# Designs tried in a protein design run: designed miniproteins, single chains, continued (2). Part 36

Each design is a single chain, and the fold is of that chain. pLDDT is the mean over its residues in the fold that is shown.

## One batch from the design tools (miniprotein)

Design m5170
Fold by ESMFold2-Fast:
Structure m5170 (fold): chain A 74 residues (1-74)
Amino acid sequence: VNEADEHGVTKLHLAAAFGDLETVKELLAQGADPAARDAHGRTPLDWALAQGHEEVAEVIREYARENGLEIVLA
């Protein structure tokens, strides 16, 4: 679930960028790391915000809060 491509992009980055709320929730439930950074230092939260997917961004923030994870925006 945390496999990254050559640019550090994970499935969670892509799902967040596409606004795929269901896939985001499933990936997080499978242990996807919302603090994972791409080659430019951007997290899946950065990708969701860049595309205007506020609902996805909220879900990622809530998961991070519940799991004691710190997400630092790029």
Scores: mean pLDDT 79

Design m5171
Fold by ESMFold2-Fast:
Structure m5171 (fold): chain A 98 residues (1-98)
Amino acid sequence: AIAAYQEAIKLEPNNALFWYNLGNAYAASGKYDEAIKAYEQAIKLEPNNYTYWYNLGNVYAMSGRYDEAIKAYKQALILKPNDGATLLNLGVAQRKIT
C-alpha cells in the first residue's frame, strides 16, 4: 500500500487523492507524523475537501494532539456543517483538553 502510493506520487505529485491515500496508509500503520504530512499536502492541493480535514483531525487526535485536532475538525465543519461524526469527534477532543 504505502510503496504503491509513493510510486503513484512520483508519477503525479499534484494528485491530492494520492497524498490523501498515502496519509491513510501511514495512519493505518500508526505512523501519525507521516500521515499528518501527507494529509497536509492533500489539503494544499484541495483545501475545500471535507474528508481531508476530517481525517487530519482524526490523526491529530490519535496522536494526542487535541488542539490541532479541534482546528482541523472546525475546518471540516465549515465545509460540511452538521456532520454528526465530526461534531462528536470535536466534542471528544474538546473534553480531552479540559
Scores: mean pLDDT 87

Design m5172
Fold by ESMFold2-Fast:
Structure m5172 (fold): chain A 65 residues (1-65)
Amino acid sequence: LEVGEVVVAVEDFEGKGPAFLSFKKGDKLLVERVIDSGTVVARSLTTGETGLVPKSYVESTGEFL
């Protein structure tokens, strides 16, 4: 995943703490920062909320903002 990439949630995710973003399957998220091989910071395009997202819960759309 790359900064500026739009990804889509493949499963519902409940954030495990206040730093994590919660989202529903099918939600589109904007990648704002790559933290490591398993984690990004993303903004929900549905809610506008920002938080940590595990890469395993999202897939690339090939779209960039």
Scores: mean pLDDT 81

Design m5173
Fold by ESMFold2-Fast:
Formats: sequence, structure tokens, C-alpha cells
Structure m5173 (fold): chain A 160 residues (1-160)
Amino acid sequence: FQEIVEQLKSEDEEIRLEAIEKALELAKKGDEEIQKLIAAGAVPAIVDLVRNSKNEEVRLAAIETLLALAEGSVENVQALIAAGAVPALVAALSDKNEEVRLAAIETLLALLESEDAQANVAALEAAGGLPALRAATSDKNPGVRTAASIALRLAESHRP
């Protein structure tokens, strides 16, 4: 797990891609592996890849890994929010790659559907997410438009 986190920080794009693909595979195996990844500091490294990787495959795999990590636990969702996942995902709604935008909106929707919906909505609003979701309702991809419409309605219904 620590080796994977070090590989996610590599200057080599191929090593980063291999590391994020391994992290995604581990996250899909279930909560025990998810907890080990979180404990090893994987979440901040993955959030950094979403924000800063120039490789579309790395950004896509990183977002898919954040979605997998969010499964099954309020504590996992809190770790993602604390690491800045929400601002990174909001920025990814404007990505040039359609699959990256779709993965980003699906991950944001999953966070808004969690038990801490009010706190997650506050994080979304602070990240400029409401204007970004409104823009995403006009996206070229019909899946992005549909998910963005659902996310926007859910976010507006849970506003304080």
C-alpha cells in the first residue's frame, strides 16, 4: 500500500498510470482494502492526480478510484472531502475528455447521495459546484446532462 502511494507520486506517467490502476483494483475488492489505502495516504495522492495529471487515462482512473473509495462508509466519504476531492471533481466537470466529465459527475452524485448530504452540499457550494452543475446540464454527453440535473436538484433540496 505505501509502495502504491509512492508510485502515485512518480515523475513517470507510466508508473503513475500503473499505480492508479492497481489502487482502483484494490478499492474494488472491498472495505478492508479501501481502509488500507486510506491509512497509507492514498486519497490525497489520488486527488492530486485528478487535479494535476496531464494524462486523461490517469485522471479518469483517479476519479474512478475516488468513486470506489466512497463506497460503503461515511468515514470514507469524509476522508475524500477532507483531502479536497470535491473541488477536484468540480474542476473535472470542465475536462476536455467526455469520460472524465462523466466519471466526475457520477462521483459527485454518489457523494451527494451519502448519509452526510447536508455537509457534502456545503462542500460542493464552497467549491463553486452549483454553477458548475448548472453548466454540466448543457454538456454534450447525455449521461453527464442527466446526472448533473439529478445532482443539481439533490444539492438544491439539501441546502440549509
Scores: mean pLDDT 82

Design m5174
Fold by ESMFold2-Fast:
Structure m5174 (fold): chain A 116 residues (1-116)
Amino acid sequence: ARDENGFTPLHHAAFAGDLETVRRLLAEGADVNAQDSVFGLTPLHLAAGAGHLEIVELLLSNGADVNAQDSVLGLTPLHLAAFAGHEEIVELLLSNGADPNAKDKAGLTPEDLLKG
């Protein structure tokens, strides 16, 4: 079920760092690449931005699109991890095929966000 903004239970669990709920929802067939109705964020965007390394690993192993872009700013999970300074998540996303040269709608790459 989606809330009023189109977020799924998987979005909420990924943002909250609830690893056991993420694992259960994926086992129940939750759409790993679901996008909310306001921003177009996936669960991977939320886990990466919030610094939840084990949840990022679990989502990627279940077919999360590492290069998914939000509908408003064109941000990838790598942009959010870089902006938040989550170095281990940045490394994990890059090792799983994240594009370090992906540009948001302002022309910024994840590397631009790491530098300030």
Scores: mean pLDDT 85

Design m5175
Fold by ESMFold2-Fast:
Structure m5175 (fold): chain A 62 residues (1-62)
Amino acid sequence: MDLLAVATEDYEARLPTELSLKKGEKVLVKKFVNENFVEAESLATGKKGIVPASFLEILGEA
């Protein structure tokens, strides 16, 4: 089950596997990779990647 989340601040991808986000951007959380990172899909761009969980606020079920 996907969760809807919003970026609480800007994040710039540091690795090819990571996703860049702008503050206020909505994403679908697909999977928790570990305690610090999630696999997410940007609703604005359709791109997927890993982002720090601390940069996201979960809004609920998608």
Scores: mean pLDDT 81

Design m5176
Fold by ESMFold2-Fast:
Structure m5176 (fold): chain A 60 residues (1-60)
Amino acid sequence: SALGRQLLEAARAGDLEKVRELLAQGADPRFRDERGRTPLDLAVATGHAEIAALLAEAEA
């Protein structure tokens, strides 16, 4: 889905406001890229702690 791809990119880029907007639009926080990585995985890998916390909450 377009929202899922945008959420992965926003998480990778560290764009906290875009992550919030995409989640509000119904983006699936469990969406996986071609390597099976979720937005949370990318936020953790890139060191974006606030985004990682937000995504972990969204998965609960």
Scores: mean pLDDT 84

Design m5177
Fold by ESMFold2-Fast:
Structure m5177 (fold): chain A 72 residues (1-72)
Amino acid sequence: MSEEQKKALEEAKKLKEEGEKLFKEGKYEEAIKKYEEALAILKEVLGEYHPETIETEINLGLVHIKRAVDKL
């Protein structure tokens, strides 16, 4: 793995952690943005079917569901 790819994955991990924190705080729109940014990096570096990519997609989906329920 290149240094560029390694830095990108470190950034994706930080974005996932920020998204999780925001989700727990009820800041759903901000959490969605963080997970979407992390997903873009993970899809590019690891591919769409990698376990970390799939996990992030599931987490993003859960935030969308919770936001929709709480917004109604």
Scores: mean pLDDT 83

Design m5178
Fold by ESMFold2-Fast:
Structure m5178 (fold): chain A 84 residues (1-84)
Amino acid sequence: LSDEELEAFFKELDTDGDGVITAAELKDFLKNKLGKDITDEAVDTIIARADKDGDGKIDYAEFRAFVTDPTTLGEMKKLIKEVL
């Protein structure tokens, strides 16, 4: 995912333009982007890493840091491949 692609998708998910998305919206994004048969448990693990506040809302800075961190991405790719 490129930075421009991530920004575009975040804006699509942030329909109200308030600068945050819900955990449910991010789950749908991850299922659509990362393929089929991803489990809810795997998505919940990924969301927990992005949602630093634990309030079920994710701002763009948290979203970008989460998806662009090479260590986090490597761990998530491993988790997704092992679950799928």
Scores: mean pLDDT 66

Design m5179
Fold by ESMFold2-Fast:
Parts: C-alpha cells; structure tokens; sequence
Structure m5179 (fold): chain A 57 residues (1-57)
C-alpha cells in the first residue's frame, strides 16, 4: 500500500519521520488509529508517521 503526504510534518522524536507534502511512503505496519510505520520511497528511511498527514493512493 502506498501513501502520499498531504501536508508537511516535522518529526517530534527520533522514531518519527519528517514529511514533506507530496512524499510517497510504503506502509510497513499499522500501529492503530493515529500512527503507522512507513518507508519513504525517496530516502529509504523507516519510521513512525501520523495517519492524518497522509492519504492512500
């Protein structure tokens, strides 16, 4: 499953990824209603991202 960032997000911890609008992510794990683990397709980095900042494509 691929996700696209709909707005910018600045990581608040070492476990989170910073997101720029338009970034594409691959879902690795679902952590519940608010967060998931994803891999950035542009950087290859893996981390937690908030679901409200991304949409399914």
Amino acid sequence: MLLKAIKDYEAKSELELSIKKGDIFEVLADLGPHYLVARSLSTGEVGIIPKKYVEEI
Scores: mean pLDDT 84

Design m5180
Fold by ESMFold2-Fast:
Structure m5180 (fold): chain A 109 residues (1-109)
Amino acid sequence: SEAATQELLRLMETNPGSLTLERLRELLAAGADVNVQDSEYGWTPLHLAAERGDLEMVRLLLEAGADVNAQDKYGRTPLHLAEEAGHEEVVELLREAGADTSAKDKFGR
């Protein structure tokens, strides 16, 4: 639903630490857009989960149809954020889910 999508976006932009696995599951069940992008960086929920190293949240988002290759405003994918943050288990999960390992951000990385 639009209300569920707006709540997901609000949590991502204002209180990302309060976007728990359970809250995300509730919002997705209510029809939140799994691929919604924030207004600041163009991050999807998958970008946020990957940056945080939240393996279970990454798994839930991928099962819900998240675009593994979504690009933020800088051309960065969730894989780029996970690699930069050193979250090796999330990197492996994203690769197994079909992340484009040849994709480069605006800085050629």
Scores: mean pLDDT 86

Design m5181
Fold by ESMFold2-Fast:
Structure m5181 (fold): chain A 93 residues (1-93)
Amino acid sequence: SLEELNDELIEAIQNGDFERAKELVEKGADVNAKDANGNTPLHNIAKYGSGENAIKKAKILLELGADPNAVDEEGKTPKDYAKESGNEELLKI
């Protein structure tokens, strides 16, 4: 059930639905859940996101308590990936 809640949280974030995302976190979804590579949702936005949609998704994640200093299996944070990709603006919200 936690994995299902986390999957629903990712869907809400992808849709920019802050109210649904907040409700899912209140029900126990983990905004800092790590995938098989140790990546949190904020890591994935920082690595692969661009433009205004990525900024909006990062803002939702940060407002829900996403940790911009969480480390993946390579010891890198979402902040490190944002700098590497030139997307530091994603984390200045």
Scores: mean pLDDT 80

Design m5182
Fold by ESMFold2-Fast:
Parts: C-alpha cells; sequence; structure tokens
Structure m5182 (fold): chain A 145 residues (1-145)
C-alpha cells in the first residue's frame, strides 16, 4: 500500500543530498523501501538518480524480490526494464518468482516468466515455484508455471 508519509520522507532525504545507494542497518536502500511499498513514481525517480536496482539487503533480497512479494506489478515492470536480475537469489535460494508464487500474485508471476525468470529454479529446500503453487493448492497459478 503506497505510503504518502514514506514517499515524502524519501523525497526530503534526496533533497538534503542523501546518498541514493546508502544502506540502513538491515541493508535496505531507499529503492528497497519504495519498491516494497509500491511507490512507482519514487522508484522511477530513484532509478533516474542512479539507484542500484540489484542492491541486496542482509537477507540477499533485491528491490525486485520485495516488489514481487508485495504484488506491485507496475514497479516489477519498471525494475525489470531498468536491468533488475529476474533470477537473483536471496539467502534461502529464493528468486522473485518464488516469492510472487508464494504470495499468489499471478500477474507478477506471468510478467516474471515473460521477462526470463527460471521456472525450474530451486530454493535451498529443493522447491520450485511450481512446487509452492501445488503445495498451496492454487491450480490456476500452477498452470502458469
Amino acid sequence: DPSPELEQQILDLLARGYDVNRKDYYGNTLLHLAAEEGLLDTVERLIALGADVNAKDIYGRTPLHLAAEAGHLEVVELLIAAGADVNAKDIYGRTPLHLAAEAGHKEVVELLIAAGADVNAKDTYGKTPLDIAKEKGDEELAELL
């Protein structure tokens, strides 16, 4: 859910010369926070200012992981267009496609597959996105994978 307070806080930080690629103690950049909250215009602005679209937090998650898990379709599209690694793995070997499948975000799953996501990628437990969809009983999602 887009937060007007977070958007304004990010814009105020940037106006004060805050480093666009600075990480907090969890390894989050402003792009991680904007992507997780679906702040499309803020994501576009951060990318234009030289934000690293492939920056990883302490869990190995990229902005694309967070946008995909949250179901922010237009942010996912923008990050992919900006050169996000669709096959980046977090500390559990999970790709953005694994997180979108776990969350049930079918349109994000379709977009990631169209962008070259590896549908056969296994996490550290040997699970593919299809295994996750089947475990959830989501037949429509399983048909996409």
Scores: mean pLDDT 91

Design m5183
Fold by ESMFold2-Fast:
Structure m5183 (fold): chain A 90 residues (1-90)
Amino acid sequence: MELLEQSTAEGLRAVLEAVDRALAGLDTLTPAELERLYTLTLLAALSDDEALRKAILATREAIDAFLAGGSAEDLRAALEALRAALEAAL
């Protein structure tokens, strides 16, 4: 369990760093950067924290919608909620 817990914490920190970078440069985000963030959130979704899992799912849906030509404002809101949940879980 300790190694899995450590790997989960490191994974959540990596997602938090990626979210912070995405929020800092939302208007300049490339599809490749969004795909990388999406992949990182797949690993973080194994968390037992229900609020974090909900924020991750909402962020993945917002990324999919944004890549389909959706709202950057919805993506920002989802990323801000995910950041708050990650900070609370770490």
Scores: mean pLDDT 74

Design m5184
Fold by ESMFold2-Fast:
Structure m5184 (fold): chain A 62 residues (1-62)
Amino acid sequence: APGAVFEVTKPVPAVNADALSLAAGELVQVTRVVDDDWVEATSLSSGATGLVPLEYLEPVAA
């Protein structure tokens, strides 16, 4: 669901101008699903918003 928190499982390099650069272990809040492979998310550590590959994200258990 939008607003759900996910953990980054491995480092995400900025692969294009719209992508977030993220370290492994960072927490992000998903704001929108873009397609089957990409979500728009906000980093909880930096506040930056951008695109993240869904395969790099794992749900944080509530």
Scores: mean pLDDT 74

Design m5185
Fold by ESMFold2-Fast:
Structure m5185 (fold): chain A 62 residues (1-62)
Amino acid sequence: MEIIAKAVEDYEAKTEEELSLKKGDILKITKVVDDYYVEAENLKTGEKGLVPKKLLEELEEL
């Protein structure tokens, strides 16, 4: 399942496994990891990593 989502605010990665985000970045969610995190690809930068779910607004389901 692939979901396109938008970052709702800026976020600076706290670990090597996390993605840094800018408000308005478009992300492809590739996997739901747990209740707090998803694995996603930032379509602007091509970087992949963990993102807190609370920072994402779903735009469309693929």
Scores: mean pLDDT 79

Design m5186
Fold by ESMFold2-Fast:
Structure m5186 (fold): chain A 86 residues (1-86)
Amino acid sequence: SEREELLDELNDAALASKDPAVVHALHMLRNALVGAQDPEEIEKIMRRAREILSLKDPEEMLRKVLELFRELGLTEALEELEKLLA
């Protein structure tokens, strides 16, 4: 499925990244996609994850993951990622 392919792409991108904060953010994004139950939320996460994976700048990738987590109300994940940017 497209969802399973994207989960693999997120894992591969994390393994290829040399930035520990990006590795962690991509793993958290993958976990958010695995945990999502609502079809509209799943589609939103998939669309935004594809956009994030197209980015080259680690700081921009992190900011886009934070933005998505704010929109999804993932408070605990948001706080964890904000600490990586501080």
Scores: mean pLDDT 85

Design m5187
Fold by ESMFold2-Fast:
Structure m5187 (fold): chain A 65 residues (1-65)
Amino acid sequence: MEVKGVAQAIKDYEAKTPEELSFKKGDVLLVLEEVDEEHWLVRSVETGEEGLVPKEYIEILEEVK
């Protein structure tokens, strides 16, 4: 899947559902898709795992082509 952007976690988050990704503050996440107005589908750079994350817990650093 093509990467849409790069984001960084601004706080720790624990997945609430099987579709969500857990991450720690400072983790770099590759943005794959906007699922809805409150969630991104991302991939962790460290683990390669994909999942949904709430937009409030991440900051978009750069958008890629």
Scores: mean pLDDT 78

Design m5188
Fold by ESMFold2-Fast:
Structure m5188 (fold): chain A 62 residues (1-62)
Amino acid sequence: AVGDIATVVEDYVATAANELSLTKGDQVEVLAVNEDGLWTATVLSTGLQGLVPASLLTVVAG
């Protein structure tokens, strides 16, 4: 959900200008959930924002 913290489960290299490259173990804040499975997120360690595949994220549900 929006505002949730998710952990990146696998390294990802951005394939488009609006996507983020991610390292396994990075924590991201979910800013928006999109219908196509691409979510807008902020990487907490870098502050970078962009689209990430939701399938690469594990959301720790409370």
Scores: mean pLDDT 76

Design m5189
Fold by ESMFold2-Fast:
Structure m5189 (fold): chain A 91 residues (1-91)
Amino acid sequence: SGETELHRAARAGDAERVRRLLAEGADVNAASDVRGDTPLHLAARAGHAEVVEILLEAGADVNAQGEGGTTPLDLAIAAGHEEVVEILEKA
């Protein structure tokens, strides 16, 4: 799987844990082994706007491509998360 704790915190929408892991030196752009998903991909798919903003402030690559070239924006659009779509389009 290759998922880090930051991937799991981002998917869960745990903003406090995301901030703590980043402060501890977690790689904001870590890619999973199977799909190349970053924490930003997982937060965007789940609609966690606050976590998306935290990851972007920490230097997350807004253009990160997973399997098939899928971006965080593509996942937010597919899931219908309008607030996350607006955040990512402005990034």
Scores: mean pLDDT 88

Design m5190
Fold by ESMFold2-Fast:
Structure m5190 (fold): chain A 63 residues (1-63)
Amino acid sequence: MPELLARALEDYEAKTPDELSFKKGDLLKILGRDPADPSWWLVKSLKTGKTGWIPARLIEVIE
């Protein structure tokens, strides 16, 4: 299965320890989606290697 990659559309600052901060243009690997709330995705930053939840509206899937 190809890995699902995404690009950040704008900067985001984490509001909780479980969230990920990122900058516009950062590449993110999608690890999963919250099935109860599709507005949140679990991602890994390819820049830092850190994982966290982010708002799905702030990224575009590039595959």
Scores: mean pLDDT 79

Design m5191
Fold by ESMFold2-Fast:
Formats: sequence, structure tokens, C-alpha cells
Structure m5191 (fold): chain A 52 residues (1-52)
Amino acid sequence: ANVVAKYNIPGIKKGEKFKIINTPISGYWQVESLTDGKKYFIPDNYVADVKV
């Protein structure tokens, strides 16, 4: 599933789309930007689920 950034974060723009790589139990998701291919750790509450 893909997720969208809910907020502007350093290096990440609100509305940027990510592919979930890993969902650690620490409440952070390892994601890969669909824009630049970079990998980030984002708090799960900073992203919204995108269906489709």
C-alpha cells in the first residue's frame, strides 16, 4: 500500500507519495519516496493511507 505525507517535514513535502517497505513496531514506517526514490523513517501518524 502507498501512503501520503500529511505534513511538510524536512526533506519531505506534504502530499508526497511513498511506498511502505517495512512497518517496525516502534511506530515508525520505513518508506520509499515515489518522487525521488529516497528512503525515510516517518512516524505512522505523519502519513495517511492511500487506497489504490
Scores: mean pLDDT 72

Design m5192
Fold by ESMFold2-Fast:
Structure m5192 (fold): chain A 63 residues (1-63)
Amino acid sequence: MNTVHIIVSKPLDESERDEFVERAIRAAIRAALELGDKVTISALPEAQEDGERVRAAVEEALA
């Protein structure tokens, strides 16, 4: 596997977003540091704002 895709498929409330961010960061760290894979984050149209927040948090964690 050379790319890991994290997809935000629905709008998230604040609690759901925090949990999703934690899971996404954990998955991204494993993929990038343990497996050497690329990580991409996408959102469905209805979840774009939450997708951007998740992407920013993951990018910060990997920096």
Scores: mean pLDDT 77

Design m5193
Fold by ESMFold2-Fast:
Parts: structure tokens; C-alpha cells; sequence
Structure m5193 (fold): chain A 67 residues (1-67)
């Protein structure tokens, strides 16, 4: 479901990227507003996501937007 995909993305942001719940919710809003690429760049620059983590983020964004 869309709700489960949002929760999975939020969990990734908190557990893998190290965002707070508030930061994760703001980033989820960016993704929902079509700013997924900007959100990904922000995570790499601000939270130092690895190439593998950035790829995982991209796949989660794709699944959410295709739901």
C-alpha cells in the first residue's frame, strides 16, 4: 500500500541515513512534491549517504511514486 511504502522510506531515512523523525517527514514531503532528485542530492551532501544507500533511496522513491 502507499502507507506501507511511505513508512518504509521513512524507516530508511531514520535508520540508514540518520535523520530525525521530523527531518524524515520533511524529506518525504519533498519526494511527494516531485523533488526526489533534490532530496537525494541533499542526503548525499548533508547526511553523507554512500553510493549504495543513495541507490536504495532512489529505488524506494521509484516504488512510492509508482504506487
Amino acid sequence: SLEELKEELKRFLMEKAGLSEEEAEKLLQMVENGKGSQAGAYLVIKYHLSDEEAKEFGELVKRLLEA
Scores: mean pLDDT 84

Design m5194
Fold by ESMFold2-Fast:
Structure m5194 (fold): chain A 85 residues (1-85)
Amino acid sequence: SMQDELIRELLREGYDVNEKDSEGRTYLHEAAALGSSLELIEELLKAGADVNAKDIYGYTPLDYAKMKGYEEIVELLLKYGADEN
């Protein structure tokens, strides 16, 4: 998508992959919550995204993927070391 391409360009330009918004959410939180492409999510993880980052509510990207039922995203996050407990 257009949004996925913009995020990829930001990563290539050296922007902080772990930058947090006002709710404490990273790009990885948003990608997992919105059901973004597995390609984008893996690019974020390879760029050093914190797979276990917590937002202000204590939710991780894995929590959002599980809440939304995005099973392929759940499996990808687990592959990269997401904590289930």
Scores: mean pLDDT 82

Design m5195
Fold by ESMFold2-Fast:
Structure m5195 (fold): chain A 115 residues (1-115)
Amino acid sequence: LNKKLFEAAREGKAEEVEKLLKEGADVNVTLYDIDPSEGEAGKRGLTPLHLAAAAGHLEVVELLLKNGADVNAAETNGGSGRTPLHLAEYYGHKEIVELLLKNGADKNAKDIYGN
C-alpha cells in the first residue's frame, strides 16, 4: 500500500491516491519507512505530499491534505530539511504554494541551507 501511494502521488493519479488512502495507506508514510537501509541521501523522510507538491499535482496535494498529511513535514535522515512548500516553490507550482499556505504551511521554514 505505502509504496503504491508514493508512486500514485508522484504520477498524479488522484483516483488511485484516494483508493489507497481508503484501503489504509499511511498518508504520512516516509520513503525511509519503506526502505530505511537503501534510502538515498536527499530522499529520506520524503512523504507523498513532498512528491505531489514537487510534481505539480494539485488534486493529489488537496486529497493528501484532506486525509491528514503533515503540511510542514521536513526531509530527515540525510535529506535537506525541505518541506512540501519548498519543493512547490522551487518547481514553480503557484497554485500548490497557495494551497499549502492556506493549509498552514510555514512560509518561513528553512532547509538546512537556509533557503
Scores: mean pLDDT 74

Design m5196
Fold by ESMFold2-Fast:
Structure m5196 (fold): chain A 128 residues (1-128)
Amino acid sequence: LHEAARAGDLERVRELLAAGADVNAADEFGTTPLHEAALAGHLEIVKLLLEAGADVNAADIFGLTPLHLAARAGHLEIVKVLLETPGADVNAADIFGRTPLHLARIAGHEEIVEVLLEHGADESARPL
């Protein structure tokens, strides 16, 4: 499931989920299929994984959530979909105390900064 999510293979993701693949399977680094799809910018796979019960707040070994990865990578539509998911933690902090807002600001993604603030992100996140 991780490989299909990372590669953008929507049909394979659908097939694997129908076959009973664990949507929340984490590798040795705590990376889930949702992390892979969010980082790679595969919007339709992000939507499919969330519909299948993916944990929107899954944290890898660095405390990075799918929202951190999408915000850092500049994937605006994925950021919106993740934030609209019930229970999404807009202020999740990685092991360095960085939130998605902090990473979006560092990366210069102004529209993502605005969307995060609209969803209750803390103004304490600042560029270095």
Scores: mean pLDDT 85

Design m5197
Fold by ESMFold2-Fast:
Structure m5197 (fold): chain A 62 residues (1-62)
Amino acid sequence: MVGEVFRAVKPQPKALPTFLELKEGELVEVLRVVNSDWVLARSLETGEEGYVSKSGLERVEV
């Protein structure tokens, strides 16, 4: 999971300053697994880092 690219399957609002704001279809790189529900990720479109819910991500297939 760390270092892998995932796609947002739904929009994520910036509800907290530490959250990453995502639009549907946005690609992110997972930097760290925080717990069972959350990862720290970087948006490949904006370069911003923040926490993302695992339930809102799917692995990008080649």
Scores: mean pLDDT 78

Design m5198
Fold by ESMFold2-Fast:
Structure m5198 (fold): chain A 62 residues (1-62)
Amino acid sequence: SFKVGDIVRAIKDYEATRPWELSLKKGDVLRVLAVLDDDTVVAQSLSTGEVGVVPSKYLEKL
């Protein structure tokens, strides 16, 4: 249900397990840059500018 340009919030902490993934802290605000599938997005942190792959289940739309 996410799309490119969506502003999203991390609903819980996520520890990156792969070098292309982005770690999240609950409350982090990100922009969706790409939707890879129903479970996976590429997002950019609005606080740090870091880009990475994150599981969509850890995100909610603002």
Scores: mean pLDDT 85

Design m5199
Fold by ESMFold2-Fast:
Structure m5199 (fold): chain A 64 residues (1-64)
Amino acid sequence: SRLKEIFNAFDFDGDGTISVRFLPYVFKGLGLPAPSEAELKEYDKDGDGKIDFEEFKALVESKQ
């Protein structure tokens, strides 16, 4: 899917996660408003500053 292609483009380490620091750029590329810090903390369940694809998809869907 398009979302998976975008996710993989920002998965620089190939570990299946994206750093929350890149999410504003990803959302700008999707034409969506950037997630707030509170939303990022909600979806970063591990507290490691990274989100997996399922968390990323849910966050994107919350903005559509």
Scores: mean pLDDT 75

Design m5200
Fold by ESMFold2-Fast:
Structure m5200 (fold): chain A 61 residues (1-61)
Amino acid sequence: SLGRLFIAKFDYTAKSPDELSFKKGDILEVLANRDLDWVEARSLNTGKTGLVPRRYLADLE
């Protein structure tokens, strides 16, 4: 995938099966925009995919 890379600013625990759990400092590849608050992402640390809250991500640069 040619998705854009972001870094997790905080730990997140999934609240539903379609959400992705991650740790602060994890690198996430954004695959698609879902809505204003959520993106579809893949964790480069675990290989798992799911919905991630945008506000938890910072651009990796």
Scores: mean pLDDT 84

Design m5201
Fold by ESMFold2-Fast:
Structure m5201 (fold): chain A 92 residues (1-92)
Amino acid sequence: MEELKSLSEKEKEALKTFLLRHFKEENGKKVFIDLDGDGYISREEFLHYLTENLGLSEEEAEKLFNILDKDGDGKISEEEALEALEELEKLL
């Protein structure tokens, strides 16, 4: 994800902090935690957490969501979230 390399340190740390809530390590593997029971991270959940808990602007949070939402379906899949988390771990 080349777009992640262009993010500020604040944006990278916020995104990593959010994504770590959705994964645990089990037997050396990252396992997705379905926090809302639908198998995806919703746009509403993502924006709310990044703005209210991590102090990003709505514009910053929407930019980050659009980078992760490769399919443009308005939600982040387990695979998109895992790819972003692994790339952020390489950049931070």
Scores: mean pLDDT 75

Design m5202
Fold by ESMFold2-Fast:
Structure m5202 (fold): chain A 145 residues (1-145)
Amino acid sequence: SQEELGRQLLEAARRGDLERVRELLAQGADVNARETVGPLAGVTPLHEAARAGHLEIVRLLLEAGADVNARTTSPLWAGVTPLHEAARAGHLEIVRLLLEAGADVNAQTTGPLFKGWTPLHFAERAGHEEIVELLLEAGADPNAK
């Protein structure tokens, strides 16, 4: 089923199983599959790969038509994009790839826990200086809130 393929794609992207991601996409898995309930509601394979630092899986998912600006929908974590995840986790090359793919550098979270946070806020909080520099060069607003 599409639901089972989507669940397996999310898991494979999280675990870094590049061969399994490729196989699942070839079997017709929805590249934009989403967690539907709970604290991970709205999480896509691209969010999982970006958070975990799986550069080649991020590349493969984008090539397969993943929504670079996909947003989480859970009550506490709403509005998180793959760019927020990569910036928070410190994955410089993934941040660069997502920006090249058209990621919104000024995307804001909407959930109450981090309301109004941009990728720049997460990179600054985590101390990822090279990512801060890259985001500012890409047009991040240092005064956004």
Scores: mean pLDDT 90

Design m5203
Fold by ESMFold2-Fast:
Structure m5203 (fold): chain A 139 residues (1-139)
Amino acid sequence: SELDEELLRAAEAGDLERVKRLLREGADPNAQEKIPGNPDAKGRTPLHLAAEAGHLEVVKYLLSLPGADVNYQDEEGRTPLHLAAEAGHLEVVKYLLSLPEADVNAQDNEGRTPLHLAEEAGHEEIVELLLENGADRNA
């Protein structure tokens, strides 16, 4: 829907007030990027886009909603934690790891974990944080 597409854009932009308004207007908090006909679309939800962009307050708000899944996988098998770790968003990674349901060793479609993506990107502080929170280099 148009509201769902606006919600995805608002989450990616970090516009918390717009995210809240669109959800009150009936936007789906689990809306996914449209995949058919767009090779760059990866089926990402508002939570994925906010995590990839480092918008901590939007991430917190979306995860406070009923039925939120911290481990939701996009079409590449990536969780919000994969995207935040690859992008170098330390505060978002810290928040996601504070949640007991977070799967620190989730594998994408290429068998890569958040730890692998953080190491490849050179985000040393995130690598250390992931290892302290149970990340397995051989997962």
Scores: mean pLDDT 89

